# Designed miniproteins, single chains, continued (2), part 42

Each design is a single chain, and the fold is of that chain. pLDDT is the mean over its residues in the fold that is shown.

## One batch from the design tools (miniprotein)

Design m5436
Fold by ESMFold2-Fast:
Structure m5436 (fold): chain A 97 residues (1-97)
Amino acid sequence: DVARYVAEALRSVALQDLIERLKELNFSPEAILVGIIAGDKGLNFDEVIAKAKEVQKNPLSEEEKERVIKEMKDLADRSLPQTRKEIEKIIEEVKKE
């Protein structure tokens, strides 16, 4: 239980830092979600930025948006409450578009 909580806490801190960095670079909510997924899958920051820029230049199709939102909901469920709230907020911003 403690080991799982520590792992979730460390991952949540890393995701929160990544969200803040992507927001500072003025990426769209959609690009931020794709960047978070790439980071969670173990891509380095340069690769994450490349993925976010690709989405910013070529927005996702409706089917790709649904897949990204589903994957992000799974990530949010596996995150600490504060990080979950940030992820859920970005998902709602994507849904409003």
Scores: mean pLDDT 81

Design m5437
Fold by ESMFold2-Fast:
Structure m5437 (fold): chain A 89 residues (1-89)
Amino acid sequence: MKSFSEILEDFTRALTLAQSGDPSKLEEAKKLFREVIDYLKQHFPEAKELIDELEKIFEEIERNGRATPEQVKKAGDILLKIEKLKKKK
């Protein structure tokens, strides 16, 4: 299983791929979004509310076919809040 640091890397990669507007890159981003959400639900169950907010952002990105800079920033802010609930690195 991936570590939290690896999930942060996958998250950053997924958002970068989603910003491209390329359908093949968006499919890879969707897969990474699912891996990130699954990991967070398993390892940070206390952060369910924040995870739900993050999942909604990912769903909107998928529906729109491209991530906006605003969505990237909001998703990143949520992930940092989840990290703070358990540990700081």
Scores: mean pLDDT 80

Design m5438
Fold by ESMFold2-Fast:
Structure m5438 (fold): chain A 56 residues (1-56)
Amino acid sequence: SEEKLKEMAEKFGVSVEGLIGAAKAVLSGDPVLVRIAQKELGVSEEELKEIAELVS
């Protein structure tokens, strides 16, 4: 999972720490935090779910 997180961080042009933060937003179930994470990473809701799955 750590290796996959690094690959995804490079793909999205963000830090691994930023990616983990976005995953935590998805896991919180707060739609406002999910929306912020989508805008920060420039990803879809489906891609955010994949990130959360990798961090879990």
Scores: mean pLDDT 75

Design m5439
Fold by ESMFold2-Fast:
Structure m5439 (fold): chain A 75 residues (1-75)
Amino acid sequence: MEEKEKEALKETEELNKLLKKLKESYNKEDEEKLKELVKKRIKEFVEEEKLSASVDELIDIWNEHWEETIKKILS
Protein backbone atom coordinates (compact mmCIF):
# COMPACT_ATOMS: atom_id res chain seq x y z
CA MET A 1 0.00 0.00 0.00
CA GLU A 2 2.55 2.64 1.11
CA GLU A 3 4.89 1.66 -1.76
CA LYS A 4 2.14 2.45 -4.28
CA GLU A 5 1.49 5.75 -2.50
CA LYS A 6 5.21 6.60 -2.75
CA GLU A 7 5.10 5.79 -6.47
CA ALA A 8 2.12 8.15 -6.90
CA LEU A 9 4.02 10.88 -5.02
CA LYS A 10 7.04 10.39 -7.31
CA GLU A 11 4.77 10.68 -10.35
CA THR A 12 3.27 13.88 -8.90
CA GLU A 13 6.78 15.32 -8.44
CA GLU A 14 7.65 14.41 -12.05
CA LEU A 15 4.40 16.07 -13.18
CA ASN A 16 5.19 19.26 -11.25
CA LYS A 17 8.74 19.31 -12.64
CA LEU A 18 7.48 18.92 -16.22
CA LEU A 19 4.76 21.56 -15.66
CA LYS A 20 7.38 24.05 -14.45
CA LYS A 21 9.63 23.25 -17.42
CA LEU A 22 6.73 23.66 -19.87
CA LYS A 23 5.82 27.03 -18.35
CA GLU A 24 9.44 28.24 -18.63
CA SER A 25 10.16 26.75 -22.07
CA TYR A 26 7.39 24.99 -24.00
CA ASN A 27 8.40 21.75 -25.69
CA LYS A 28 6.05 19.34 -27.49
CA GLU A 29 7.99 16.31 -26.20
CA ASP A 30 7.62 17.52 -22.59
CA GLU A 31 3.88 18.06 -23.12
CA GLU A 32 3.51 14.49 -24.44
CA LYS A 33 5.62 13.19 -21.54
CA LEU A 34 3.39 15.01 -19.05
CA LYS A 35 0.24 13.67 -20.73
CA GLU A 36 1.62 10.10 -20.57
CA LEU A 37 2.47 10.47 -16.86
CA VAL A 38 -1.07 11.65 -16.08
CA LYS A 39 -2.55 8.83 -18.18
CA LYS A 40 -0.40 6.31 -16.27
CA ARG A 41 -1.56 7.75 -12.95
CA ILE A 42 -5.23 7.59 -14.06
CA LYS A 43 -4.76 3.89 -14.90
CA GLU A 44 -3.14 3.25 -11.50
CA PHE A 45 -5.95 5.14 -9.74
CA VAL A 46 -8.66 3.13 -11.54
CA GLU A 47 -6.89 -0.15 -10.63
CA GLU A 48 -6.35 0.91 -7.00
CA GLU A 49 -9.90 2.20 -6.40
CA LYS A 50 -11.69 -0.47 -8.48
CA LEU A 51 -13.76 2.18 -10.23
CA SER A 52 -16.69 1.11 -12.40
CA ALA A 53 -15.72 3.61 -15.11
CA SER A 54 -13.40 2.34 -17.84
CA VAL A 55 -9.87 3.72 -18.17
CA ASP A 56 -10.78 4.97 -21.66
CA GLU A 57 -13.77 6.95 -20.34
CA LEU A 58 -11.60 8.61 -17.68
CA ILE A 59 -8.90 9.36 -20.26
CA ASP A 60 -11.52 11.01 -22.50
CA ILE A 61 -12.56 13.24 -19.58
CA TRP A 62 -8.87 13.92 -18.88
CA ASN A 63 -8.26 14.89 -22.53
CA GLU A 64 -11.11 17.43 -22.32
CA HIS A 65 -9.62 18.88 -19.12
CA TRP A 66 -6.09 18.74 -20.59
CA GLU A 67 -6.90 21.40 -23.20
CA GLU A 68 -8.04 23.74 -20.41
CA THR A 69 -5.08 22.83 -18.17
CA ILE A 70 -2.37 23.32 -20.80
CA LYS A 71 -3.98 26.64 -21.82
CA LYS A 72 -3.70 27.87 -18.21
CA ILE A 73 -0.11 26.63 -17.88
CA LEU A 74 0.99 28.40 -21.07
CA SER A 75 -0.87 31.61 -20.22
Scores: mean pLDDT 68

Design m5440
Fold by ESMFold2-Fast:
Order: C-alpha cells, then sequence, then structure tokens
Structure m5440 (fold): chain A 67 residues (1-67)
C-alpha cells in the first residue's frame, strides 16, 4: 500500500478536515501534529476507502485528535 507522509498542521480541526480531503482525493499525505501521526494516517486511509466501517473507525481517530 502507499506510504503516507505527515504534513504538520497545528489546528486539530484543520488536521482532521485536510486528512479527510487527502483520503477522498487519493493523496499520499495526512495532516496533523507528530504525536497524532497514526490517527491522521488512519483518517486518510479510511476516507480513501470510505465504507461505513472505515468511516466509523475514522471517527474514533478524529475524536482522539479533537480531544
Amino acid sequence: GPQIELIDEDDPEKAVEKSREAGEKGENVAYGKPEFRSQAIMIRKNYRDNTPENLAQAEENEAAILA
């Protein structure tokens, strides 16, 4: 599968939104702080293949970033 690169984004709401958009567009990037790397990458991956199960998993990772 594609290696996803993290791009720094300090705003947690923007990190979530941009990671979702990267997934929808098929870009090999995610957005967020380094401490939320795994959560940001999972949001991007789950939005690339946007099944209901994948979107539910993305919601958990989004909640972690937004807390």
Scores: mean pLDDT 84

Design m5441
Fold by ESMFold2-Fast:
Structure m5441 (fold): chain A 105 residues (1-105)
Amino acid sequence: MAKPLPPLEPGEADLLISVRADTITIVLADEEGNVIGEATVPADDFDAIREAMRELVKKAKEELGAKKIRIHVSGTGPASDRAIAAAKEAAEEYGLEVEVFRDEP
């Protein structure tokens, strides 16, 4: 179920992660809801997940001036946990704060 996320503050960006069967879709959105970047990667390819997260988090910092990434995850299980871990790793590398929201199953 899609509940609307609370509005972003200046210096924040949304990283929307959808886990479906064998794929993870990652969408980077700005405070107005504009899609700035998107990646779709295999859910079992840890290197692809890390690289996609790294690219989108870097984009949030450099193009949006983000200081905080709000991670919204739909889906459960090991692939979701892996995606969150990769996003946190990328945020730490680029010096961004992270907040994680999960949809209820």
Scores: mean pLDDT 78

Design m5442
Fold by ESMFold2-Fast:
Structure m5442 (fold): chain A 77 residues (1-77)
Amino acid sequence: QSPQSLTPQQLEQDKDLLNEVRGLLCEHFDASLGCFPNSFLVEQILFSPTSTVQEFLENIRNKKSLPPPPGTQPYQP
């Protein structure tokens, strides 16, 4: 499936979706982020296209290519 990318404003309106993503990130981010990812990080994931979103979430779970801390790095993770 290839849905449209979500905008930050839509993420704020869909608090339910944000809460679910935060739950996943919090489960995987433990000490480095204080077990609490910023809304900015969540928006970056959902704001991006499906391909990027899936890759980012999978990286968190697999921890092969660890994601950067809250506030994405510009092509230099």
Scores: mean pLDDT 50

Design m5443
Fold by ESMFold2-Fast:
Structure m5443 (fold): chain A 90 residues (1-90)
Amino acid sequence: MIEEIEKAVLEALKEAGLEYKTVTAEELDKQKIVLLIHDSNMPINEENLAAIKAAAEAAGAKFVLVEIPNLNEASAEEVKEAVKKALEEA
């Protein structure tokens, strides 16, 4: 459920002391985070992963990959915990 996943991600960011914020080009001095949530049981497109990471870092953002087994079956709570853990280790 896309809406539940989005809510879980926003709650995890808030609990980690981070605020979800839209950043314009004029806010280049502000650090932002790009999150990629991936089902760890599915193959990853390494070229797309590398491109997203490079684009995020070029924009001054921190790139965080969140891997969740069986993402389609994961509860909102499991998604929140995975995102929070990835942010703490990043």
Scores: mean pLDDT 61

Design m5444
Fold by ESMFold2-Fast:
Structure m5444 (fold): chain A 79 residues (1-79)
Amino acid sequence: DLPRRAAERLRELAEKSKNPKTAKILRWGAEVAERARDAWATAQVLEVASDKAYENGDKETAEELRRLAEEVRAQAPPP
C-alpha cells in the first residue's frame, strides 16, 4: 500500500505548505502516486515533486519528499 501511503503524506505536506505553488505540486504528486504501478514509480514521483519544491524555494518540503522517496525504495522489493 505504498502508493496510497505516499499520496496521504503528500496531501499532509500540501496542507502544511505556506507556498501555494508547492501545495499545488504536492497535490499533483499525490494524484500521480495513487496511480503508480509500483514503489519505484512512486519514488520517482516523490523525487520530481522534491525537485519542484526546491525550485520554488521550499527546501524543507523538498527534504521531506526526498526522505519519503528513500523510505519507499527501502520498503520496495527489487524490480
Scores: mean pLDDT 75

Design m5445
Fold by ESMFold2-Fast:
Parts: structure tokens; C-alpha cells; sequence
Structure m5445 (fold): chain A 96 residues (1-96)
């Protein structure tokens, strides 16, 4: 549907922004939500996932001019970041 396509594009724009700016703590929960929903997520739901206002997320989606990731690229980024974060947490637990 047109709504699903618009939501997908908006989600991918926000995800691309977060990854480009190395905001991994925000990118991971947004990626998880998007992957689970096949990218059919509203800007409000994205904001709720990371504690940002809908206005802030909407501004990013509307103004982002960087490289846009595909769904496949976003899914790959989610898998890679989830593994890296899991390894980081395990390493910190072992070294503490």
C-alpha cells in the first residue's frame, strides 16, 4: 500500500541518518523495530523507540540528504550491529 511504502521510505531515511552519524545506541532499537515490522513503522513509533519527539524524527526523515540504505542493507546492518553490541557486552562482562 502507499502508506506502507511511505513508512518504509521514512524508516530507511531515519535509519540511514542514525548509521551515518554513528548513533548506534539509537540505530539498534530502530532497526529492531523496523525489521520486526518489515519497515512498516510510523515516525511516531520510531521516536517512541528511542525517546525522541515525533517532530525531531520527522525533521530528520524530511531533511536527510545522505546515502539511503535499502531494506536488505538495513537488515544486514542490524545483524552486524547486534552481533558487535552482543560481543561488546560479553567482553565488558568478562573484563570487569
Amino acid sequence: SRRAARRERNALRVISYLLENKRYEDAIPVLELAVLRDFNVSLREIGEAIGWSQATVSRIANTYKGKLLSKEEAKKAYLELSVDEGVRQLKEAVLS
Scores: mean pLDDT 84

Design m5446
Fold by ESMFold2-Fast:
Structure m5446 (fold): chain A 115 residues (1-115)
Amino acid sequence: DERLREEIPEFEVDLEDGPGRTRLGPATLERSLRVTVTLRGRRVLDAAGRPVRVEVDYERVIEASAAEPVPADELTAPVVAALEELAAEYEKQGWFALAEFLRRVAAALRDAAAG
């Protein structure tokens, strides 16, 4: 590529299903629901180092236990808040595509919890 290119860093957000679900001790912590978001992308820069184009791919994995029902409201509210806080932080850093992606994930989780 004849243009300077900056890769958007990959990141992973691993969120547990709530304060009463895990236990401490000799056993591994158990989770009944986990949300993992993997973001991949690249930013194309001009000769002055300014972003000209952003290309983003993403993968979202939601894992749920069949053994115990997880209250959607209990899990979704803190997850949405965390994602929106991360989006605001990345937007301040000029990572607009990453911020928009995180807001879209937060909206999807809100919609899923609402039914």
Scores: mean pLDDT 49

Design m5447
Fold by ESMFold2-Fast:
Structure m5447 (fold): chain A 78 residues (1-78)
Amino acid sequence: SKEEEWVEAAEKALEELREFIATAPRTPENLELVRQALERFTGEVDKLLSEPDLSEEAKEKLRELREEARRLAEEWLA
């Protein structure tokens, strides 16, 4: 389904970001790249959450991914 594809894409994007965070050296350049990527990720998820025909199940999963991204931002950028 469309919602399933959107959730899967969001999960993959966050997983790729987690892998980058785990392996990349913590330089000022990489910190800024991660900050921008997390802001962009949150913005895209918020856009999906505004879709009128989105199921409650998909909304719950997207909100969980958004919260996971916020935790990553707080832990990585603190």
Scores: mean pLDDT 82

Design m5448
Fold by ESMFold2-Fast:
Order: C-alpha cells, then sequence, then structure tokens
Structure m5448 (fold): chain A 56 residues (1-56)
C-alpha cells in the first residue's frame, strides 16, 4: 500500500515534468513559426516588387 502511494507520487512528478517540457517546446515552436512567417512575408513582398519593376 505505502509502496504503491510512493510509486503514484513518482509518476505524478514525472507527468508534471513532461508537461512542463511540452509547454516549453510549444512556446519555442510558436516563436519560430512567427519568425519564419515574417521572413516568408518579406520574401513575397520583395518578389512582388521585383515583378512590378520587370513589367514596368
Amino acid sequence: EKELEELIKTLENLIKAVQDALDAKRKRYQALRKEKSEEINKMINDYIKKLNDLLS
């Protein structure tokens, strides 16, 4: 009984650690996604400008 309670507590601590790690990775992914989105938008705008200059 007591050994089972200790095991449950250990598992709860592990679950919390995994959840914290997942939250950290999710936040990092969102930051990278935003950065890449801004980079892509700049490239698209630069390309549109180049096309317009060529057609002029």
Scores: mean pLDDT 83

Design m5449
Fold by ESMFold2-Fast:
Structure m5449 (fold): chain A 74 residues (1-74)
Amino acid sequence: AAALTATEIAVLNALKSGAKTVAELAAAIGLSAATVSATLNSLEAKGLVSKNSATSKYTLTPAGIATYIALTQA
């Protein structure tokens, strides 16, 4: 019933510290680049992350931050 998987929450948590590429997120979380890329596509479709085309880095949207806080604040 939750909108986010454990992997999606881990990606949001890693992005809270700053903008990251797929490779940086894969290294930070310990997952394959393919898994991270699929998860980022899902999060972007939900409006929770945004990709900067110039830097290829992903950042949290305000909606992503709000969703993460709601899941961690009871």
Scores: mean pLDDT 78

Design m5450
Fold by ESMFold2-Fast:
Structure m5450 (fold): chain A 68 residues (1-68)
Amino acid sequence: SAADARALARTLIALLREEARRADPEVQGVLDEGVARLEALYAADASVEEIVAAVRETSRRIQELLAR
């Protein structure tokens, strides 16, 4: 539902912001971009699937950044 999607987006935005506060500056940049994307999806009434896909993409970018 739209309410479930909005609640999920708000929760994930808060979690990514908290993670950004504890992250190295390099990772913080990717997390800040992730937050901006989730805020845009929240404003656009995006689906749960779109919100989950955006978080997965943010996670993937962080994993690429940290890969040795």
Scores: mean pLDDT 85

Design m5451
Fold by ESMFold2-Fast:
Structure m5451 (fold): chain A 96 residues (1-96)
Amino acid sequence: SLQEELDKVKEELQKLAEQNPETIRQIQNELSPLYTDAERELAATEATPEERRQLALELTERIVKEFVERLRRAGLDEMAELFEKGVKLQREIEEE
């Protein structure tokens, strides 16, 4: 099932993250300003719950893209591919 495939991807991502803790921390530090900016944008936005949800999705997609690009830059191509696969599987499950 798609859920079983997603669970396997999550397990593999966790193992790779445990093998590269310093690299993951470095990427988190590099992305920290994006999280801060996203939080400020959400806090400053006078929006309906529906508009706020849409903005949150857009900000999440931007952060996901940056995370993948940083993983590839660090030479963690397998982790980047698994992360992208996980995001795709999660969306497919939500659309069912």
Scores: mean pLDDT 79

Design m5452
Fold by ESMFold2-Fast:
Structure m5452 (fold): chain A 55 residues (1-55)
Amino acid sequence: SAADALRARYEADLARVKAQIEADPHLTPEEKQEHIRNAEKVLERKLAEDLAAAA
């Protein structure tokens, strides 16, 4: 379904962003946590909007 595809995209995007942040040698552990939290909020919001539009 369109909803399943949107959730799969969200999971793939989140995994990619987390890997990029964790690989950054210039970020502290605290900065990495903040960047990941911000990315999760943005991607969760987009997923919610896309799911509502697909219904």
Scores: mean pLDDT 87

Design m5453
Fold by ESMFold2-Fast:
Structure m5453 (fold): chain A 72 residues (1-72)
Amino acid sequence: SVADELEAEFERELAEVVARAPTMSREELLRELARVVARFDERAAARLSPEERAALLGRMGARVSAAYQAVL
């Protein structure tokens, strides 16, 4: 599905940010994470129903929170 495709792309971009986290300040890390979320929110808005978008955003938010806690 489009939602699964976007979630897979999100996970790849999140993994790239996490891999670079040791070279970044906390402020830079938060900024990069916010940019990834913003890009995928826009992509979801263009391609998914409101219900599918809300579900994907929820999963993305949970994943960002977990990743941030793991690198902090």
Scores: mean pLDDT 85

Design m5454
Fold by ESMFold2-Fast:
Structure m5454 (fold): chain A 110 residues (1-110)
Amino acid sequence: SALVEATDKAFLSLAKTSEQKQKDSAAAVRRAGTARGWSQEEIDALVEKVKSGLNGMKDVAETLRALADRDPATRDVLLAAADTLDGNASAIEAANAALLRAAKDTQAAL
């Protein structure tokens, strides 16, 4: 079925997008943490939070923005990391929305 194939493609697209955006987000957090002189344990805790899901990714982005407002020396790195996390969260949300739409279209056609 063309609709089943469309749903399968949307699922694979979401899986690839989610994996890549989690990797990109982890790298951004590691750069920000290194710039601030955070411990490896502190960096790993934030990376784990980012990998826990969209809410974790958004929460870390908000934390980085709040820290950027208080630290002019690392502001640009922290804001760049927050922007990366927000952009990555938006990309995953768009892929999730596409999968849900494809699944609904498939169910309606069956």
Scores: mean pLDDT 82

Design m5455
Fold by ESMFold2-Fast:
Structure m5455 (fold): chain A 65 residues (1-65)
Amino acid sequence: TAEDIKRLLRKSRNLSEAAMAFKLLGDEASAEAVLEVAEKYGDKLDDENIDRVAELTEKKGPFKP
């Protein structure tokens, strides 16, 4: 869920570390969303970037093949 994604992001130092954590959990879609936000808006873990990642992950969720 978006809330779970935001919770994991807040435990990371930056978006690049969060993307690695998602890959280790097998969540490639969330990892890609995090990297896309980092490329466009920078690697800073702030509330705006957390919300951007959650929005992208909801649109590209694993249940939408």
Scores: mean pLDDT 74

Design m5456
Fold by ESMFold2-Fast:
Formats: structure tokens, C-alpha cells, sequence
Structure m5456 (fold): chain A 61 residues (1-61)
């Protein structure tokens, strides 16, 4: 979970697929972690297209 936050900080904004690939996690596990972090106000989901898979996650200001 801390690894996800550190990875986003280092890379700016990342998709769930990019986070999963970099950490060696399943996409499902990564999406659950990102959703929890979004619910906790630690990350925000940036909608860049109508394709939900293209949504990016970045640290909250």
C-alpha cells in the first residue's frame, strides 16, 4: 500500500494497469488498493477519457 503511494509520487499519475505491472500485482488487487486509497483521500482518480481503464491516479494536493 505504501509502495503504491511511493510509485505514484515517483511517476506522477499512473493507471491501475501501470501500477499493477510495476509492483507485480494483479490488476484486481491493484484496483482494490487504489479504491481504498481514494476513499481515504490519499489519491484522486483523474478521468482522461470515457474508457475507465485509461483513468489515472495521482496524489491529493
Amino acid sequence: QEQVLSLIQENGSLTAQEVAAKLGLSITTTEHILQKLEDEGKVVKVVVSADAKANRYELTS
Scores: mean pLDDT 75

Design m5457
Fold by ESMFold2-Fast:
Structure m5457 (fold): chain A 76 residues (1-76)
Amino acid sequence: SKKKEEEEKRKREMEALAEGSKESKERAEKAYKEHKLDPSKEKLAEEVKKGAEIHERIEKLAEEGKLDEAKELLDK
């Protein structure tokens, strides 16, 4: 059924978005270390916390089927 295929595709896209958010977080942390910017522990902790909140929001949007809103959160 097309409905099942679309729902599975949407779920797969939401999983990819969630994974992308995690990768972006890891890349940011690695970039701070590599550039020897002597990163503030407070700034990194704040970014990590924001990333976790965005990730949780993306999961909620997935349950609601709001894929476009989830993409906007990742682009921020």
Scores: mean pLDDT 65

Design m5458
Fold by ESMFold2-Fast:
Structure m5458 (fold): chain A 88 residues (1-88)
Amino acid sequence: DEAKKLYEKGLELIKEEKYEEAAEVFKELIEKYPDSEYTFDAYLYLGYSYIKLEKYEEALKVFEEAVEKFPDSEEAKEGLELAKSILE
């Protein structure tokens, strides 16, 4: 499962605090495997990685997409509000 391999690679990069590389891996997962079981978590970790990189506008866009695709997700909504709060 290629989506699972990308997800596991992204998580390892997060553990190593390699947030720029992690963001690239999670973005690839979302773009190539948009309907995988890992895609929701990939949106959250992508947004988180952008927050860690202080790329708040990119984080905002990612969490907006996450809320649109997963409207019942409290985690996606919380990420969106966090990014909005930081941007004022």
Scores: mean pLDDT 85

Design m5459
Fold by ESMFold2-Fast:
Structure m5459 (fold): chain A 94 residues (1-94)
Amino acid sequence: VEALQEAAIAALDELYALAAPLLSPEERARFTELKAQLVEAIRARDLATARAVLGEIGRLLRAMFARTQDEEVERRMLAQEMRLAWLLNEIEAA
């Protein structure tokens, strides 16, 4: 499962890189905290915690998109969120 865990962390890193310039300082600090929690949960194979944290990241991104209205960036981030969710399911199945 190590390759799946590293793929999930890479997708999370890409999502963070796409989102960080569009986030307020408070939102960026929160995403950084959630990112650390999600990485720990992925490495521990704690999929219940990983899904809960990904859900919180999703809520933060939805609030940001309601403010920015950048549909192209929203589609790119949604693709990484969906890839992350799929990889968490693959880690569970492995």
Scores: mean pLDDT 84

Design m5460
Fold by ESMFold2-Fast:
Structure m5460 (fold): chain A 73 residues (1-73)
Amino acid sequence: SLDKALENIRKLAKEDPEVALTFAYMLAAIAEREGNYEELAKVYRTLADIAREQGRPDLAAEFEKKAEEVEKK
């Protein structure tokens, strides 16, 4: 399931954040292409969590904003 994939990505981010971000971006692209905005919002929130752990709060805020925008669709 997507939720399990995102949990695995969060765990991977503790060891290899660049690879974890790559997988998360890939999932975001797939969800957007499919018009699955519920899944896209979950991926953006996962990206925000990873960005915060990486010390990038501005990037985290941008992903949180993107999640809120797609939840309105």
Scores: mean pLDDT 85

Design m5461
Fold by ESMFold2-Fast:
Structure m5461 (fold): chain A 99 residues (1-99)
Amino acid sequence: AEEYAERAEEEAREAEREAKEGNGEKAGEEAAEAGAYASEAARRARTREEAERAAEEARRAARAAAEAGKRGGNGTKTTGGAISAIGGEVSARLAAERL
């Protein structure tokens, strides 16, 4: 659980970096990975705090992918990444409510 939440944070940071550099495709790919790690963190979370952390990191990655899309990045990759990250956020938030 903790390792997956930490990986979600790392991918969210990379999504933000790629978005700032104008690399929309990379921002979307990193956001998708953050969402996947957040979903795994949610499944393995034993504490509400771990699940909440994963949800916040997935939300952060989704915002980065959305911002990259506004700058004319690859719409398909950027939108897909944002949707994946939002899915991870929802999964982690639901897990937090059950813990």
Scores: mean pLDDT 75

Design m5462
Fold by ESMFold2-Fast:
Structure m5462 (fold): chain A 79 residues (1-79)
Amino acid sequence: MLSPLERLRERQRAVIDEALARFRAGEESATEALRAAARRMADLGEETRAEHPEVPESELDALVQEAVAELAARLRELE
């Protein structure tokens, strides 16, 4: 069974992959894709915090920030 942080990472990877696919398909600009994905990642972080209060908030915040930064970097490479 996945830990709460491992499950969050898997969900974040799916959000990143979807955002990149939408950008590549011309459905969204890089700015729109990043903004939508950042909101979704923030929501996933809040859901994880509510379901797993035992997980340190600093670890959840770091994971969300890292995922957003990864997507931003990958979108820049595709421009």
Scores: mean pLDDT 83

Design m5463
Fold by ESMFold2-Fast:
Structure m5463 (fold): chain A 121 residues (1-121)
Amino acid sequence: DLEKILKQLEELEKKYQEILANVPEEEKEKTREQLENNLQGFLLRQAIDAVLAGDLDLAEEILKYLKEKFNTELVEKALEAVRKAKRGEHPSEEYKRNNPNATPAETAAVEIVRLANEYYK
């Protein structure tokens, strides 16, 4: 559930603060960006897992939290994909065309993975 995910996030954030404290000044900004990207990736993976488990409400709550913490185009589009799936729409039209039996949740998971790959390259 969201509470369990937030506890795991808190432990990761604590570990990352310890890493930042031991990094030289000239590397702090780059290291912070890398660690923030890792935290965003953790939450995105949790949202994808929730979507694949059929828990679209949990996925939406995780992405809302992610949006409050990191206001990125990636998060906005991922949240839109989950909301489309909740309405029975297919966020990845291409995946649905190639896989006619794909569920809205499956196509949402595919779209979120595609968005993450494009954003982090």
Scores: mean pLDDT 85

Design m5464
Fold by ESMFold2-Fast:
Structure m5464 (fold): chain A 97 residues (1-97)
Amino acid sequence: AARDEALLREAVEAADAAVRAAEAGDAEAAREAAARAAEALAQLRATREVAVTETGLVLRLIGTALDLKDPAAAEAAREGAELLVKAGKAAEERAKE
């Protein structure tokens, strides 16, 4: 569905923005972008697409957090990954109803 394609694109683009902000040391921008990615992911209705997208985005943010030398930026990336996991779980539970 066009709606889910747009939401998948938004989730990926927002996660990319979160990674770039964290790498630049902007912890607030990283958290804001990660929250947008999580919001888009939580609205997906296709459970398989949610699980695959969640896994990829979480691994990217965790990888970014492990490579960052700035503790605040690393924490923001890790918190972003946690938000994505929570959003994916919420989308999967909603889809079961």
Scores: mean pLDDT 77

Design m5465
Fold by ESMFold2-Fast:
Structure m5465 (fold): chain A 66 residues (1-66)
Amino acid sequence: SKRETIEEAIELAKKGEFEKAIELLVEKLGLSRDEAERMVKGIAEAAKVSDIAVEAALHDLEKKYV
């Protein structure tokens, strides 16, 4: 599902696996590389703050892509 893909991308970004997160979003959600890069940057920035910030980012992404 789109939610599962976004959650997987968040976990990859939290681990610093940015290229894998970008590739996953491009392949599974059909995003352009530029769109996927913006999304991964947002997730990485949120992940530096707290788990609550990561959950907020997940909800925003679901709202935009569901």
Scores: mean pLDDT 74

Design m5466
Fold by ESMFold2-Fast:
Structure m5466 (fold): chain A 83 residues (1-83)
Amino acid sequence: SMEEEVKKLIDEAIEALKQGNLDEARSIADRLKEMGYVGEANLLRAAIDLAEQGKTDEAIRALELVKEGKFDEAERLVVQARL
């Protein structure tokens, strides 16, 4: 399972996306990268890109998959949502 601290940061990112606070979500992605969670940070950046395009529900679903450790499913959702 994913570490509790990483799950908390992803929950904070989901709340930021729900509020339209993309700058806060980007700050969380940078923090994840600094902590060495490069995969989670990259998926959060992709989710932010989807939210900027008005695809906030898809962005949140991708981050919920990341919280579950389902990185391949999260990546596939992001790719599919870009189409």
Scores: mean pLDDT 88

Design m5467
Fold by ESMFold2-Fast:
Structure m5467 (fold): chain A 68 residues (1-68)
Amino acid sequence: MLQEAIDEFLKATKEAMKLGIIEALKLSVQAREEVRRALQQGDMEKAVEILRETAKKIRELVEKAKAA
């Protein structure tokens, strides 16, 4: 669901920003542009997929940073 995907993405991005993970910021900017493009084309399913995959990648970066 779109709202759940947005919430997960924002939560992951907020945590990464607290840790200063620049790579996560780059991923979030790219994902927002791709989501905007998908929504302009009416492809809500693609927008959800982009948000979920990006949140997963950002969470992996957060976990790696916390383990260091």
Scores: mean pLDDT 82

Design m5468
Fold by ESMFold2-Fast:
Structure m5468 (fold): chain A 53 residues (1-53)
Amino acid sequence: MLKTAPTAEQMAADPSLVAEERERLRQLGATRSRTVGSGIASLALREVAEEIE
C-alpha cells in the first residue's frame, strides 16, 4: 500500500507509462473478470454432473 505513493508520483511524470500500464491492467482485469464468470459456469456444470444420480 505505501509503495503506491512513489509510483503514483513518478508515473504521473510519465503519463504514457501510466496509460500503458493502466490499459494493460484493464485488459488483464477484463480477461480475469470474464474468466471468473466462465469459471462459475464451469463450476455449476461440474456440480450438476456430480449431482447426476
Scores: mean pLDDT 54

Design m5469
Fold by ESMFold2-Fast:
Structure m5469 (fold): chain A 94 residues (1-94)
Amino acid sequence: SIEDILDEGARRLLRAYGAGAPVSELAAIARETLARIKEAVGDPSSPIAALADATEARIDAIVADPSLSEEEKRDAIMAVWGEFVRGVRALVAA
């Protein structure tokens, strides 16, 4: 289910973040989870699929941003992920 994929992704990200994992690892976990959400939705025109695509673009922009430190990038990815989870839950509840 989408909820199970979100919970697994959040758990993986929080564990990696707490362990001091590099930005590349946090981004990889997030991208894998977003891809699984899109597959589970099965409809690329879905608002959830659109939110997943927008979230991936935001994460890619953070990773590529030369003005951010590694710590700022890690924190930004976690913040964007939290927003994504809240957004998906709002769409599922609608």
Scores: mean pLDDT 89

Design m5470
Fold by ESMFold2-Fast:
Structure m5470 (fold): chain A 61 residues (1-61)
Amino acid sequence: SKELQEKIKKEIDKNIDSTLELTETEEQKELVKAVAEAMKKAKSEDEAQNAGAKAVENIEN
């Protein structure tokens, strides 16, 4: 569980950095950071995916 959580966090960090480089506005950067923080606080892979999906839903709507 701890090892899995650490692995997920590292992958999120890598994706955040890459995504931030692609963002052009401050609003987009803040949004990406907020999504990443929600995913990092998840205690399991399923919770991380659920948090990410919910954040994306808020972006789309």
Scores: mean pLDDT 67

